Designed miniproteins, single chains, continued (5). Designs and how they scored, part 51

Each design is a single chain, and the fold is of that chain. pLDDT is the mean over its residues in the fold that is shown.

## One batch from the design tools (miniprotein)

Design m17757
Fold by ESMFold2-Fast:
Formats: structure tokens, sequence, C-alpha cells
Structure m17757 (fold): chain A 91 residues (1-91)
């Protein structure tokens, strides 16, 4: 939603390098947990590829978390990926 985009922008405008690193690490932790869950359920992975038309792991993680209604985990992956992108730009 637009409100969430604004909240993300405010966070990143004020975040320290240490806070960005923490968010990146938090997102990576959740990504590893979701990847292991997808490995344990290959039929679900195939169904999600068919419905989304996308087979990249990050997109499958998003679809999986949406299906489970785990929106806080989804938010943390989004924040972590954005934090990683900002950290790479500041190098």
Amino acid sequence: SLARVEEFQEFFENATKEELKKKAEEGEKIKKEVEEELKKNPKLKEEMIKKSGKEDLLHLMYEYLKKKKEFEKLRKIYLGEAAKAILELEK
C-alpha cells in the first residue's frame, strides 16, 4: 500500500548503517526459513510457479508468505532487501 511505501521511505531516510545492516540480516534469516519450508513442500512450489508465472526464489517466497498471511515476515523481507540495496549504493 502507499502508506507502507511512505513508512519504508521515512525509515531509510533516517536509518544508520548499523540499523540497515540489522534489517538486512533479519530479512536474510526469514528468507532462509521460508526457503527450507518450500524445499519440504515441492507440490506447493510447483502450484505457486504455475499461478504466478515466476520461478525466481524471492518471488516464490513472497507468494508463499502471502498465501500463509504472514505479512510481518513479508514486510521484514521487503525491508531487508531494500536495506541491502542501500548498503550496496553507499559502498
Scores: mean pLDDT 75

Design m17758
Fold by ESMFold2-Fast:
Structure m17758 (fold): chain A 66 residues (1-66)
Amino acid sequence: MTEERNALIAAFEKAVEEVRKTIEELRNDSDEKILERAGQIAREIMPDSHVPGMELLARRLLKEAK
């Protein structure tokens, strides 16, 4: 059980890093396109995750980067 928890945390950290990297590359695009692409990447990395939650996270990361 603890091993699965550690793997899940690592997966979350990797997903956040991938989303942040994509947002930085697409910084000059519209916020809508950035969120759309962030959502696609999140689905590929974590297909069992709630897409709306990942989009909200991406929006917050974009706002912080601003």
Scores: mean pLDDT 63

Design m17759
Fold by ESMFold2-Fast:
Structure m17759 (fold): chain A 64 residues (1-64)
Amino acid sequence: ADQLIDELITAVVNGDEERADDLIEKLKSLGVDKETVIQALERAKQLVKSPEQKARIDRAIERL
C-alpha cells in the first residue's frame, strides 16, 4: 500500500493523469482508506514548490 501511495504521488505531481487514475482504482480495490491517501497527498502538497503541482494534487484529492 505505501509503495502504491508513493507511486500515486509521483504520477499526480508529474501530471500523469492516466497512471494516477489506475493507481487510485488499485488502492480502492485493496481497501486502502480514502483518508490515508488524502493525508499523503496533502503532505506532498506541502513539499512541492510549483503552483501547477499543488493544483494537480488538489484535483486528485477532489477525485477521491
Scores: mean pLDDT 82

Design m17760
Fold by ESMFold2-Fast:
Structure m17760 (fold): chain A 55 residues (1-55)
Amino acid sequence: MDEAIDKLAEKAGVSRETAREAAQRAGLTPEGIKNLADGMTPEDARAAVEAALAG
């Protein structure tokens, strides 16, 4: 899980804590997070994190 969270945090330009909160709120699995991070642009990753935190 930490590896997927780290990758999401790097792409979104947010802290590991923020990325973890977003993933928990969105109910994503570690594999789901990694797949999204691999396919997302930095802008898409940031938008996804912000959307998850806003809900």
Scores: mean pLDDT 76

Design m17761
Fold by ESMFold2-Fast:
Structure m17761 (fold): chain A 72 residues (1-72)
Amino acid sequence: SPVEKLVELGLPEELAQALVDLARNPTPEQFNRAVDLLTRDPEAREVARKNLEEIEKILGPLVGQLVRALTR
């Protein structure tokens, strides 16, 4: 599953699920949840930064751009 692939990359399961949910159904609520989880966890944010290309490949450009914006 996409969640399992993201967890294998080192993302916390809660963040992995939030990013997958955002990719499948991009609502303001899902967007705000993904932003909150990325901003409150610097270690998870750094893992996401290092794996940006793989995350974008799995989940698409919306999630890729969000991760890029929050990890600059």
Scores: mean pLDDT 86

Design m17762
Fold by ESMFold2-Fast:
Structure m17762 (fold): chain A 72 residues (1-72)
Amino acid sequence: SSADELAGAALGAEAAYKENPEEIGKAASQGDAKAVAEIVGKHAREEAERNGLASYPSPELAGKFAAAGGKA
């Protein structure tokens, strides 16, 4: 993956947890990994687009960042 994709995924995960903690928490509590990935992926795409990144992260990559809680 490109550095831009990784940056977009990280920014998207941060934005999702900051702006929609209840929505993400609800999806996670229901065990809906797909919904979590979609929520994070949406924010990752919006942040990448807003910052003019050359590549957009996949929902899977964004979901992995969310699952890690921003932990490296």
Scores: mean pLDDT 66

Design m17763
Fold by ESMFold2-Fast:
Structure m17763 (fold): chain A 78 residues (1-78)
Amino acid sequence: SMEERLRELARRAEEAAEEAFRAADELEARGQPIRATGLRMLALATLVEADLALEGRASLEDLENAIRAAEEAVEEAR
């Protein structure tokens, strides 16, 4: 169902945000605080998008795009 898809995307958003926060902490430890801040902002934006989507106030496409952006940023930070 669309509701199950939304719940799975919300869970994936939380996982992507957690990974982004972890990667940000590692960047900060390596002396890259500005890049760390960028990842933390992206993680927060992904969580906001998930909350909005769960409330029916954002599209599933917008949530999928936010998740993908966070996942790609984490990969680039490695």
Scores: mean pLDDT 89

Design m17764
Fold by ESMFold2-Fast:
Structure m17764 (fold): chain A 60 residues (1-60)
Amino acid sequence: AEADRSALSEEERELLDGAVALAEESSKESVEKLIEGVREYLKDEKAAEQIAAEARKVAE
């Protein structure tokens, strides 16, 4: 949702958009690896969980 994006920084929004786009063309296994990478990169648990949830929703 757009409202969920307003709580994120510019960098976190770019990561969210990129993760969602990649997840739309990826298997569930690939999406889980992407989520692991996002959590390792951001270290912000709330932002990483939000990105993870959105990526999982659109995974093929």
Scores: mean pLDDT 70

Design m17765
Fold by ESMFold2-Fast:
Structure m17765 (fold): chain A 56 residues (1-56)
Amino acid sequence: IVGDVNKDGSVDETDAMLVALYLQGETSDYIAKAADVNGDGSVTMIDLAIVQSRIE
């Protein structure tokens, strides 16, 4: 699922928070691999925006 960063089956505020934490300096390999939601090889503000757009 696009935006499901924590792999819990839902896209919610927790997923956006994980992307934001990575952008703020968290360097977890788990987050890095899951947070690149647009597949460009980098985690950027664009990935955060995509996750935010998927939250109901």
Scores: mean pLDDT 72

Design m17766
Fold by ESMFold2-Fast:
Structure m17766 (fold): chain A 80 residues (1-80)
Amino acid sequence: SPLGRFLREQVRRVMGVSDEAAPYYLAALLRSVGLRVSVQTARDWLSGRRRPSLATAEAIAEALNLSPEERARLLALAAG
């Protein structure tokens, strides 16, 4: 999935973690900013099995401190 691939790339780049570790770190990061996210939900997004809502995608972009261009891309992928 284009969204899953893009999200894995951003998590690896920002957090410096392997693809295997990425769901644990993404879930922990989002919980630290008040979102109720399971490791399984994060894994489903990273694999492309599920898409986050636009509100969740914006929270992911903010938590990962994505650039405006990266944020716009993530939101477009979550919407379509």
Scores: mean pLDDT 87

Design m17767
Fold by ESMFold2-Fast:
Structure m17767 (fold): chain A 98 residues (1-98)
Amino acid sequence: VEDVLKALELLAQDKVDEAMEIFNRIDKERKSIAPLLKKENQPRILELVEKVTKSKSPEAARLAYELLRGILGVFGYLMDPEFKAKLEKLIEELRKKI
């Protein structure tokens, strides 16, 4: 859970190399991602993703896009419909920056 948020925080700061180290860990432990989707965590996720969409780094946008698209594809059915809709819009904004 903390690793996903930390990776998004690093991408929001254009620290792509540091975010990649965390993404390598997340990819090995995807089962820890489901607790991240709890309602209490949704505002922070949206805040961090929005910061990445405002980043000028195409690499940060690409990594965030790949991570979030993966999460949406596997766990989208567990998401609140409003959160899912907002996240899908932010993912599309990330795609436009790649």
Scores: mean pLDDT 73

Design m17768
Fold by ESMFold2-Fast:
Order: structure tokens, then C-alpha cells, then sequence
Structure m17768 (fold): chain A 68 residues (1-68)
């Protein structure tokens, strides 16, 4: 992943942490919805990126945060 993609993933990780801390019961649903929104935006605006790989990494980060 590019430095730009890594920075986006780090920012999204912070959002998952925030939801887990503030809305733990809804964190999984909020995470799923946000991932879908980000992926949709990337496919439309950043077709130059490997969106499938980005989505996979983002899902892994969400799962790691929720398991912590």
C-alpha cells in the first residue's frame, strides 16, 4: 500500500477505536457501514487504487480493533 493509503487506513482505524469506546454495542455495524461507504467512494474517485486490497486491509483493522 502507498503512504497515502496507509495514512487513510490509520485515520479509519482511529474512527473504529472511537466507535468501540463511545458506542461499543453499535461499533461493528457502524464499522461495516463506514467500510462500504469508503469503498464506494474510492471506486468512484480513486480507480487508480487497488480498492479490493484496501477493503481487505480495512476489514482486518476493524476486526483487530473490535477484538482488542
Amino acid sequence: LSPEEQAMLENLRREFVHWKETQPEEAEELGDRHIKGVVRWLRKNRPDLDVELFEKRLQEIRDEVLAE
Scores: mean pLDDT 82

Design m17769
Fold by ESMFold2-Fast:
Structure m17769 (fold): chain A 60 residues (1-60)
Amino acid sequence: MLGDIEVGDSQVELARALADYALANPSPEVRAFLETVLGHVTDPEARAVLEAALAELDAL
């Protein structure tokens, strides 16, 4: 695996896009999808973005 900063940046971009989508379209299905993606993301910044989005969705 290429553990470059470029790979981490791509995960952060994905996390940001998913967070923005989830906050614009909050639903239990979207929340479950974010939980699934969080399980596969290794970049700590990307994980933090997804965790923040999940917390916002939990607040409803």
Scores: mean pLDDT 75

Design m17770
Fold by ESMFold2-Fast:
Structure m17770 (fold): chain A 73 residues (1-73)
Amino acid sequence: VTPSLLSTLRNLIANGKLEDAAELLKASGIETTEQVLEVGRVLELTDDEQATLLSHLAVPLTSDLVAAVNRVL
């Protein structure tokens, strides 16, 4: 992840454009949960913002796992 990409992502997230931020991450080859979590740490995203980004990027399996855990708890 480049500094220019991080700057653009911060701007999109600050304006509530999390869907656009997710598309930018996909275009940059950031598709794994680990890569998205690392970007979230660097940008100091809230849990809600990070979850929203993951929901647009992560495969259905990841969302199903989170839903299953929440259903049991």
Scores: mean pLDDT 67

Design m17771
Fold by ESMFold2-Fast:
Order: structure tokens, then C-alpha cells, then sequence
Structure m17771 (fold): chain A 63 residues (1-63)
């Protein structure tokens, strides 16, 4: 599925050091991710080493 591939790629992009990439990935997961994928995404973002990226990504994921 094209959506399944988008979600897989978004999970990998959450590990990026680029704010725009991580925010875009969080938005994709908020739109198309299931409960298990959203839980994994939240855990990855919570453990992100950049506090600005973490804060912005969590804001986007929860919307």
C-alpha cells in the first residue's frame, strides 16, 4: 500500500536531525498512523536528542 510505505518512511524520518523532516514525518503519522505506530512515533520523538525538534514534533503528532 502507498500509505503503508509513507508511514514506514515517516517512522524512519523521525530519527532525522532536520526539523522540517521530523515535523513532516510527525504530520504524516498523525494523519495515517494506527495506535501502535503512533505509540512508536511518540517514543522515538520523546527520545530525540534535539529539544526543539522534540517539542515541535510532539505538538504536531498530538494534532
Amino acid sequence: SPIEKLVEEAIELLKSDNLGEVVSAAATLAAYGDEEQLKKARELIENHPNPEIKEKALEVLNL
Scores: mean pLDDT 85

Design m17772
Fold by ESMFold2-Fast:
Structure m17772 (fold): chain A 85 residues (1-85)
Amino acid sequence: LSEEERERVREVAEWARKLVEQGKSLEEIMQEVYDRSKKENWSGDELIIALNVALTVYRNRDQPFEKQLELVLENVERLKKILSS
């Protein structure tokens, strides 16, 4: 990932964490990601990455944010290799 891509992924992860802290369900968080993708005209790949980021944050919500972000970055790097193949 480039520095700019890492910053975008971090921003989505921080946003997803805020939604979790607000008590939103996984379904509500996924819907918010989808709605944002439509408003900002994200590509299909960008949407897939953002959904994966939000899912990783939600599944690891009992972990410190630093650990959530570590897992998010690892998963996005793997996913991006698949999408570029």
Scores: mean pLDDT 84

Design m17773
Fold by ESMFold2-Fast:
Structure m17773 (fold): chain A 81 residues (1-81)
Amino acid sequence: MTLEELEQAFQQRLAAAQQLGDNPELTGMPLSEIQFDIEESTKIFNEQVELVRSGKISVEEGEELMVQKSDELYAKRLAEE
């Protein structure tokens, strides 16, 4: 996987998430939750992209860390509520 392929895959996921936000009847999720998920996922993605671009991690490691950090943020958010 290249960095460009990772970025393209993430953009496709964002577009799908935005489409779900535009059609909340399909998910039952409030728009605010979808927006929060998009914002936090984007932040995590940008952090991993920077690590890949600086040569500190591989694209594959960046994808794995993105998943791990997203799971960690959701768990922390649920614990704080």
Scores: mean pLDDT 70

Design m17774
Fold by ESMFold2-Fast:
Structure m17774 (fold): chain A 111 residues (1-111)
Amino acid sequence: MTAEELNEIGKEIAEKSPDAGGEVLRELLKALEELGKQDPADVAEQLTAIERILSLVANDLERAIRKHLTGNDRIVLTTSLEPYKALNPEGEGGPYGGTGAAKKVLEIIRA
């Protein structure tokens, strides 16, 4: 899955429903599984797409993560998002334009 395709999916989900959080998490998990198998050179583009998705569904995303992700899902998400920490060391915005939601995800998965 390309970064552009992933971003389009996230945008469409966010625009359809306030309850899109669960669907977005499912798409994120698919993307993160692919990231774990790719070369490091491709990771930055996928992480940019993930941050865009998180920004689009910032509304209630924290609640969705806490409610719908199991302990194992959180471990997978944490491991897959470790490279993302380097792209957004402040956990808020960063060079890829994410806001609030990315910081919340990092705080949840690091707890």
Scores: mean pLDDT 51

Design m17775
Fold by ESMFold2-Fast:
Structure m17775 (fold): chain A 71 residues (1-71)
Amino acid sequence: MLSEKEQQAIIAGMNYLMSRSKSVDEAHDALLTDEELREEAARYAAEKTGISEEFARRQLERLAAGIRADR
């Protein structure tokens, strides 16, 4: 199971991507294909939750890898 910090990073990052997207599918596509937007999401998550940007980026990269593995 994900730790609380990992969950906070993912939730904040995905909220950022969702705010820049019209749908869940578009947000997932951005997570998988748009490295610049993913970096912005990681920075947003770090600022909002107080975790490091590097930690947030790593969590979003792991989430992207998991989604790719399921498809």
Scores: mean pLDDT 79

Design m17776
Fold by ESMFold2-Fast:
Structure m17776 (fold): chain A 60 residues (1-60)
Amino acid sequence: MTEERVLYVDDAEQAAMALALEALEAGGEVVSVERTSPRTIRVTIRRPDGTLVEHTLVQR
């Protein structure tokens, strides 16, 4: 199952990096990191159980 989450952050690049590191430390995988707009990064993570989680990071 795919989960989608939207997060409002001060720094989209730092938030994306922190999220990727957190996923790797948990034994997951970073599937993709895409800048979709000047203020938006989408990070797709696969958790160890195989669940895909799409995070949309919106810089405010």
Scores: mean pLDDT 81

Design m17777
Fold by ESMFold2-Fast:
Structure m17777 (fold): chain A 70 residues (1-70)
Amino acid sequence: MAVTPAQLAASPLEVTRLGLRKAVEIARLMGDLETARYYESLLGEEALRRVAETDLESMYAIIDAHNQLV
């Protein structure tokens, strides 16, 4: 899988993936399997890449919201 140096340096896509993976683990720990499946679907979708390329500001806001959903 190819990642541009700019994306890697800024870590927007990596931050989004790590945030969602953390949310999945927290949801599983809390026994919320439906939320865990929802975040897993986002990790497997190309929509994540599309969001990262169109609006970084909104993407960070979404990551912050997801991280607070524990």
Scores: mean pLDDT 59

Design m17778
Fold by ESMFold2-Fast:
Structure m17778 (fold): chain A 76 residues (1-76)
Amino acid sequence: SGIETMRRYIVNAYGNIMSIQGVPSDQIQAQLEKLERELRESDVDSLRQKAQQLLDQGKKLNDSFSVTSTQQAINL
């Protein structure tokens, strides 16, 4: 579903951002598990806002951050 795709995008984007910032893998895993639980309780509008925020943050850290896939997830 579109909602599941958006949650997956948010988790992956946040993980990539933390990896770029040099956060240790163990800490990334713990934070992603917590985030995944929080996202399961979020409504569609909140998920879209979070996805957009992470896209903007990711682009600031890495210009190659995927725009196309992210835009499609937000438009679902």
Scores: mean pLDDT 71

Design m17779
Fold by ESMFold2-Fast:
Structure m17779 (fold): chain A 69 residues (1-69)
Amino acid sequence: SRIEEAVERAALRAHIERGLVFTREMAERVAELLRRGGSVEDLARELQRFGLSPEDARAVAEEVVRLLE
């Protein structure tokens, strides 16, 4: 799906540029929130629960949403 592709692309970029590792659970949770119409703020909050810094979480959330526009 477009959502799953956007999450995978954002995860890969976050790994290359920021050294972040996305688990399957993290990717599936982000995809679920996006299917429910989640905002950048919702995604950033969820990513912080998985241990990302506020700065990294927001950057990843913004990129995922941008890829879906």
Scores: mean pLDDT 85

Design m17780
Fold by ESMFold2-Fast:
Structure m17780 (fold): chain A 63 residues (1-63)
Amino acid sequence: DAARKQALIAEAQALLRQQGQTEPLVVDPRLTVAALQAIVDAAKVGLANGQTLSPTLVLGAAE
């Protein structure tokens, strides 16, 4: 599952870059693949609805 986790992190980072965020995404190593998948899916839905993405939003907490 490490490969899947890395792919999800890369996808989240690509979504952030689409919003002009060039900072490396730091992900809590305790996050499961399932939790990270849900966060990425929620971020995609938010982006489609015109929401601005941030590292915090992608990690499941919006400010």
Scores: mean pLDDT 66

Design m17781
Fold by ESMFold2-Fast:
Structure m17781 (fold): chain A 55 residues (1-55)
Amino acid sequence: MKKREEFLKQMDALIDAGDGAGLAELATQHGREAFKPMIDGGRAGAEAIAAELAA
């Protein structure tokens, strides 16, 4: 729960900084945890984030 909030905050900060490499690293560190809220909220959200990280 708190670790997911922290992940989302870190992701938002990296987006603001324009750090794509940092976003990919963050996703690697939080792989399973990162996917849980997106799967629960919507698969489209997970796909959008995956596409952003792949680009």
Scores: mean pLDDT 57

Design m17782
Fold by ESMFold2-Fast:
Structure m17782 (fold): chain A 70 residues (1-70)
Amino acid sequence: MDRDVAVGELMEKLVRAWERGVKPGDTLEARAGDVVARAEVGLGPDGVRYARVTVDGEEVARWYERPLPR
């Protein structure tokens, strides 16, 4: 399904961006066919980065990085 492909592609981009030091406020996008998945990077109260994953404006997943190395 294009939705699953778009989310998978986005998660791979997100992992790479995490390794590059992505910061709160950054956004990532992946597309498969007519489906667009987006990730918005935020920072939690304990300094843990997270990504809110949306497809067509609906939140489908939230991914947390634990712990931050800093």
Scores: mean pLDDT 73

Design m17783
Fold by ESMFold2-Fast:
Structure m17783 (fold): chain A 70 residues (1-70)
Amino acid sequence: SMEELGKELLKYVEEFFNVKFKDPEKAAKDLAEKALSLGLKSLEEFKEAIANGDEKTIQAVRDVIQKYKA
């Protein structure tokens, strides 16, 4: 589900970028919506996009961090 994807993506972003979010539910939803808009359907596809330096995926993460960072 989109909710499960968002939760998985949020946990990965928190761990990999060493960040915390003030509104984790909204951050998770925004991450899932952005990932799906980029054609990324799973945590595995998202991780690979970040690892490969995909500029659009990295920018989506930056936008969510800027908006929701604690």
Scores: mean pLDDT 88

Design m17784
Fold by ESMFold2-Fast:
Structure m17784 (fold): chain A 83 residues (1-83)
Amino acid sequence: TEAEVQEVRRIAAEARTDPERAIARLAEFLGHPSPEVRLEAVRALGEIALDHPEAVLPLLERALGDPHPEVRAAARAAIRQVA
């Protein structure tokens, strides 16, 4: 939903102060039933991966197996950006 997409974006902004908590919460959204919410979580993790690649790369690699093609494409783009 829109509210959950906004929550993902808020968590991403909080990563500058508490990256471990932000990453853990975004990892939960990778299992969300809505592909739009999972897509936003992947994009947020991609941004955080620039500063915390070791913590985030395994989550982006998991997203490569997502059933939705746009989520998989976002995960590939995020991994390419970090590598």
Scores: mean pLDDT 85

Design m17785
Fold by ESMFold2-Fast:
Structure m17785 (fold): chain A 71 residues (1-71)
Amino acid sequence: GDGAEAVAEAERLLAEARRALEAGDYKTAFQLAMQAGDYAVRAMALGEDERGRAVAEEAGKVGREAQAKLG
C-alpha cells in the first residue's frame, strides 16, 4: 500500500543521504535527509509507524550531522 511505498522511498533516500555524508557532500546529504524524513512522516500517517519512526529518527541524525559540518 501507499505506506509501504512511502517507507521504502524514505529508506532509499536515507541510504543516499548517508552515502553523500560519507563522500563529504554535506549539502546533498542534508537535502536527502530532509526528503527521507518527509517520506517517513507520510509513511507513519499511512500506518507504517515502526519503520517510519526508525527512518525519521535516523534521517534527523544524518541531517543534523550534515548541517553541523556545513557550519
Scores: mean pLDDT 88

Design m17786
Fold by ESMFold2-Fast:
Structure m17786 (fold): chain A 85 residues (1-85)
Amino acid sequence: MEAARLRAEAEALLRRAAEMEALILEVSTNPDLKPTGERRAKGVALWTEGKKKAEELGLPPYLAPLVVPRALREEAERLLAEARA
């Protein structure tokens, strides 16, 4: 049962990372689009979370949106490895 739970958590993280990557791509390819409502809230959360991680890694703030999806994927891989043990 623990292995199944770890896999479910990893899948949730991968899904969240994919959603963030899709949002980043959409905003990046459409510069005239200004995030509003839910998209703006998600963008602010992603920026805030990524900014903290980017600062820890010594990365410039403009890379902050990319840091969070990458970290989520790394955490998911760790959980999947733990589920296999």
Scores: mean pLDDT 68

Design m17787
Fold by ESMFold2-Fast:
Structure m17787 (fold): chain A 94 residues (1-94)
Amino acid sequence: MIQLSQEEKAALAVVVFAQEGFDLMKNEGKSIDEALAEMERRLREFLERERASPAVRALVEGMFAVIREGLLAGKSLEEILAEVERYFRAALAA
């Protein structure tokens, strides 16, 4: 079984919390601001629990910014997740 890097684990957490945020909006009637606040809280808790490095924290902040911009622009979950994947790949290549 291939062990995931801290960066890959962080990217998975971002994807999971984005899916949960969309569920809060679609099924529980939460606003975009409420969904984003819940996602930010869960990502902060994840990063603290995992004792994430400054580089991993910066990566998560960048991916969260992509999600925020996509939600404010009215993009679908699928489109936002594709943009997050592109951001993640570009950040790892730098």
Scores: mean pLDDT 83

Design m17788
Fold by ESMFold2-Fast:
Structure m17788 (fold): chain A 85 residues (1-85)
Amino acid sequence: FEISDEAQKKLEEILNKLKSEKIAVLVEDKKTKKTTLYTFNKNKELVDVETNLSREEAEKILKEKGFKLVETIEDENVIIKIYAN
């Protein structure tokens, strides 16, 4: 996916501030309305990627895993939701 430079900078700032054991980033494509879920460990290493999820499916997975919404970033193309556990 393509995100704006402003959205990418905000995402990096938020990720750098988080000291959580697990971080999840949910990216929704506004055109297709499909989401991709990225899961990171405490060292900020990517450990899982789930693609082609609906918003409802992604939010259900996040709730079941105990993730809480930290921030939302939006640009013209995508909605990025950042979660921490």
Scores: mean pLDDT 81

Design m17789
Fold by ESMFold2-Fast:
Structure m17789 (fold): chain A 71 residues (1-71)
Amino acid sequence: SIDDQLTQAGVQVAKQMTPDIRRTMAQYTADRDKSLTLEADPKLKKKAAELRRRADDLGRDALAALQQLLS
């Protein structure tokens, strides 16, 4: 999953991580957790799905940036 990949890459480059990457990872985690909370309410399912898509985009951006630092 994106979560597992971000966790592994983040550990490997922890000292090389920029504030921008840390911010993107933090926003990804916050948006993902919020989407899971909203998904519990049937009336908010569409908003939860939209927030999850945004979180996934942030997660992929963070992962790409971390992978760029890994070599």
Scores: mean pLDDT 80

Design m17790
Fold by ESMFold2-Fast:
Structure m17790 (fold): chain A 75 residues (1-75)
Amino acid sequence: QKAIEAYKKALELATDPAEKAVVYNNLGVAYEALNQPDLAEKAYLEALKLNPKHTEARDRLEALGVEVLKRVVLG
């Protein structure tokens, strides 16, 4: 996945925690596009750890939580 490869390279080069938070959020979005919600959740959590005020990562993580709950309850 071209986007994921680019974001991983950005993480290696980034030294600013705020910049890393943005990259992790973008990784989460890319993982959602690949239907990998578990990896997307981890990326959003890391973004929030680096920047707790990142509203986009928080909102996306909440939406993923609803999908996970539906999958557990409904089989």
Scores: mean pLDDT 74

Design m17791
Fold by ESMFold2-Fast:
Structure m17791 (fold): chain A 62 residues (1-62)
Amino acid sequence: SDADLEAAVARLRAAVAVLSPSLRAAEIPFESLLTLARAMLGDRFPEEVLREAVRRLQEEEA
């Protein structure tokens, strides 16, 4: 759902801010952010939502 996607994006953005504070999400490789998303959120959200969250976060920060 859109709410799940927004929640995943918000949590991933927060994680990036803590782990890579000097980098914008758009500067991090997609596969690296997806690996982080799976590690942090894979138990809470399906793979499809995680891939969409990474894509949206990178597009919003491009």
Scores: mean pLDDT 82

Design m17792
Fold by ESMFold2-Fast:
Structure m17792 (fold): chain A 137 residues (1-137)
Amino acid sequence: SPAIEHARKALESFQEAAKNAEKARDILERYKQTGEDASEAVPYIIKAIKSAIDAAKHFERAAQLAREAGLTPASEAFQKAIDYAKKAIEYLLKALETIRTKGPEGVDEAIENLKKAIDYFKKAADYAEEGIRILES
C-alpha cells in the first residue's frame, strides 16, 4: 500500500536522523574529555535535521493516505509521529544554534538538546511502527 511505503521511508529517514544525532552527541562528549574541535559535530546535526524533515514529509503523506482510506487509527498514529518529529527538529535546531553561537561554552547545552532530539526520534519511530501495524492488519 502507498501509505505503508511512505511510512517505511519515514521510519528509515528517522533511523538515519537518530544515527547522525548520536554521532554529533558522541563528538561533543569527546570534546568534553579531550578538547578536540566541537565544530566537527555541525555536519552531523545538519544531516540529522535534513533526514528528520524528509521523515516528517513521508509521515504526512502516510497520514493523508490512511485518512483517505478510512483508517483513522493509523492516520492518528502517523500524526503523533509527525508531532514528535517536529519536536526532534526543534531540539536539533537548538543544538546547531548553540554550537554556532556559543562554541565550546555551548557544548553541555547542545548535548542536552541532542539527547532530547534522540528521545523524540524513538517516540516517533514507535508511533510509526504502530501505524504500519494497523495498516498491515
Scores: mean pLDDT 88

Design m17793
Fold by ESMFold2-Fast:
Structure m17793 (fold): chain A 86 residues (1-86)
Amino acid sequence: SMQQQYAQQAIQHVNQARDYAMRGDSDRAVQQMQQAIDYAQQVTDPSLLIPVYQQAGQAYVAADQAGNSRSRQAAIQMRNTINSRM
C-alpha cells in the first residue's frame, strides 16, 4: 500500500540520519530526520508508525553512544527535531 511505502521511506531516512549523526554531521542528520517525519506524517496506521518510532529511538541511542561530542550533539538535534514536529 501507499502507507507501507511511506513508512519504509521514513525508516530509510531515519537510518541515513543515524549514519550522519554517528559521524557528527548534525546538519545532514537533521535534514534526513525532517524527511523521515514528512513521510511519517503521511502514515495513519499505528502498526506502520510504531517501527518508525522504534527506529528513530535506536538512531538517537546509536548517535549518542558513538563516543564523541559531535555525535552526541547531533543526537540532541535529531531528538529536538522529532519533538518540535511530532
Scores: mean pLDDT 84

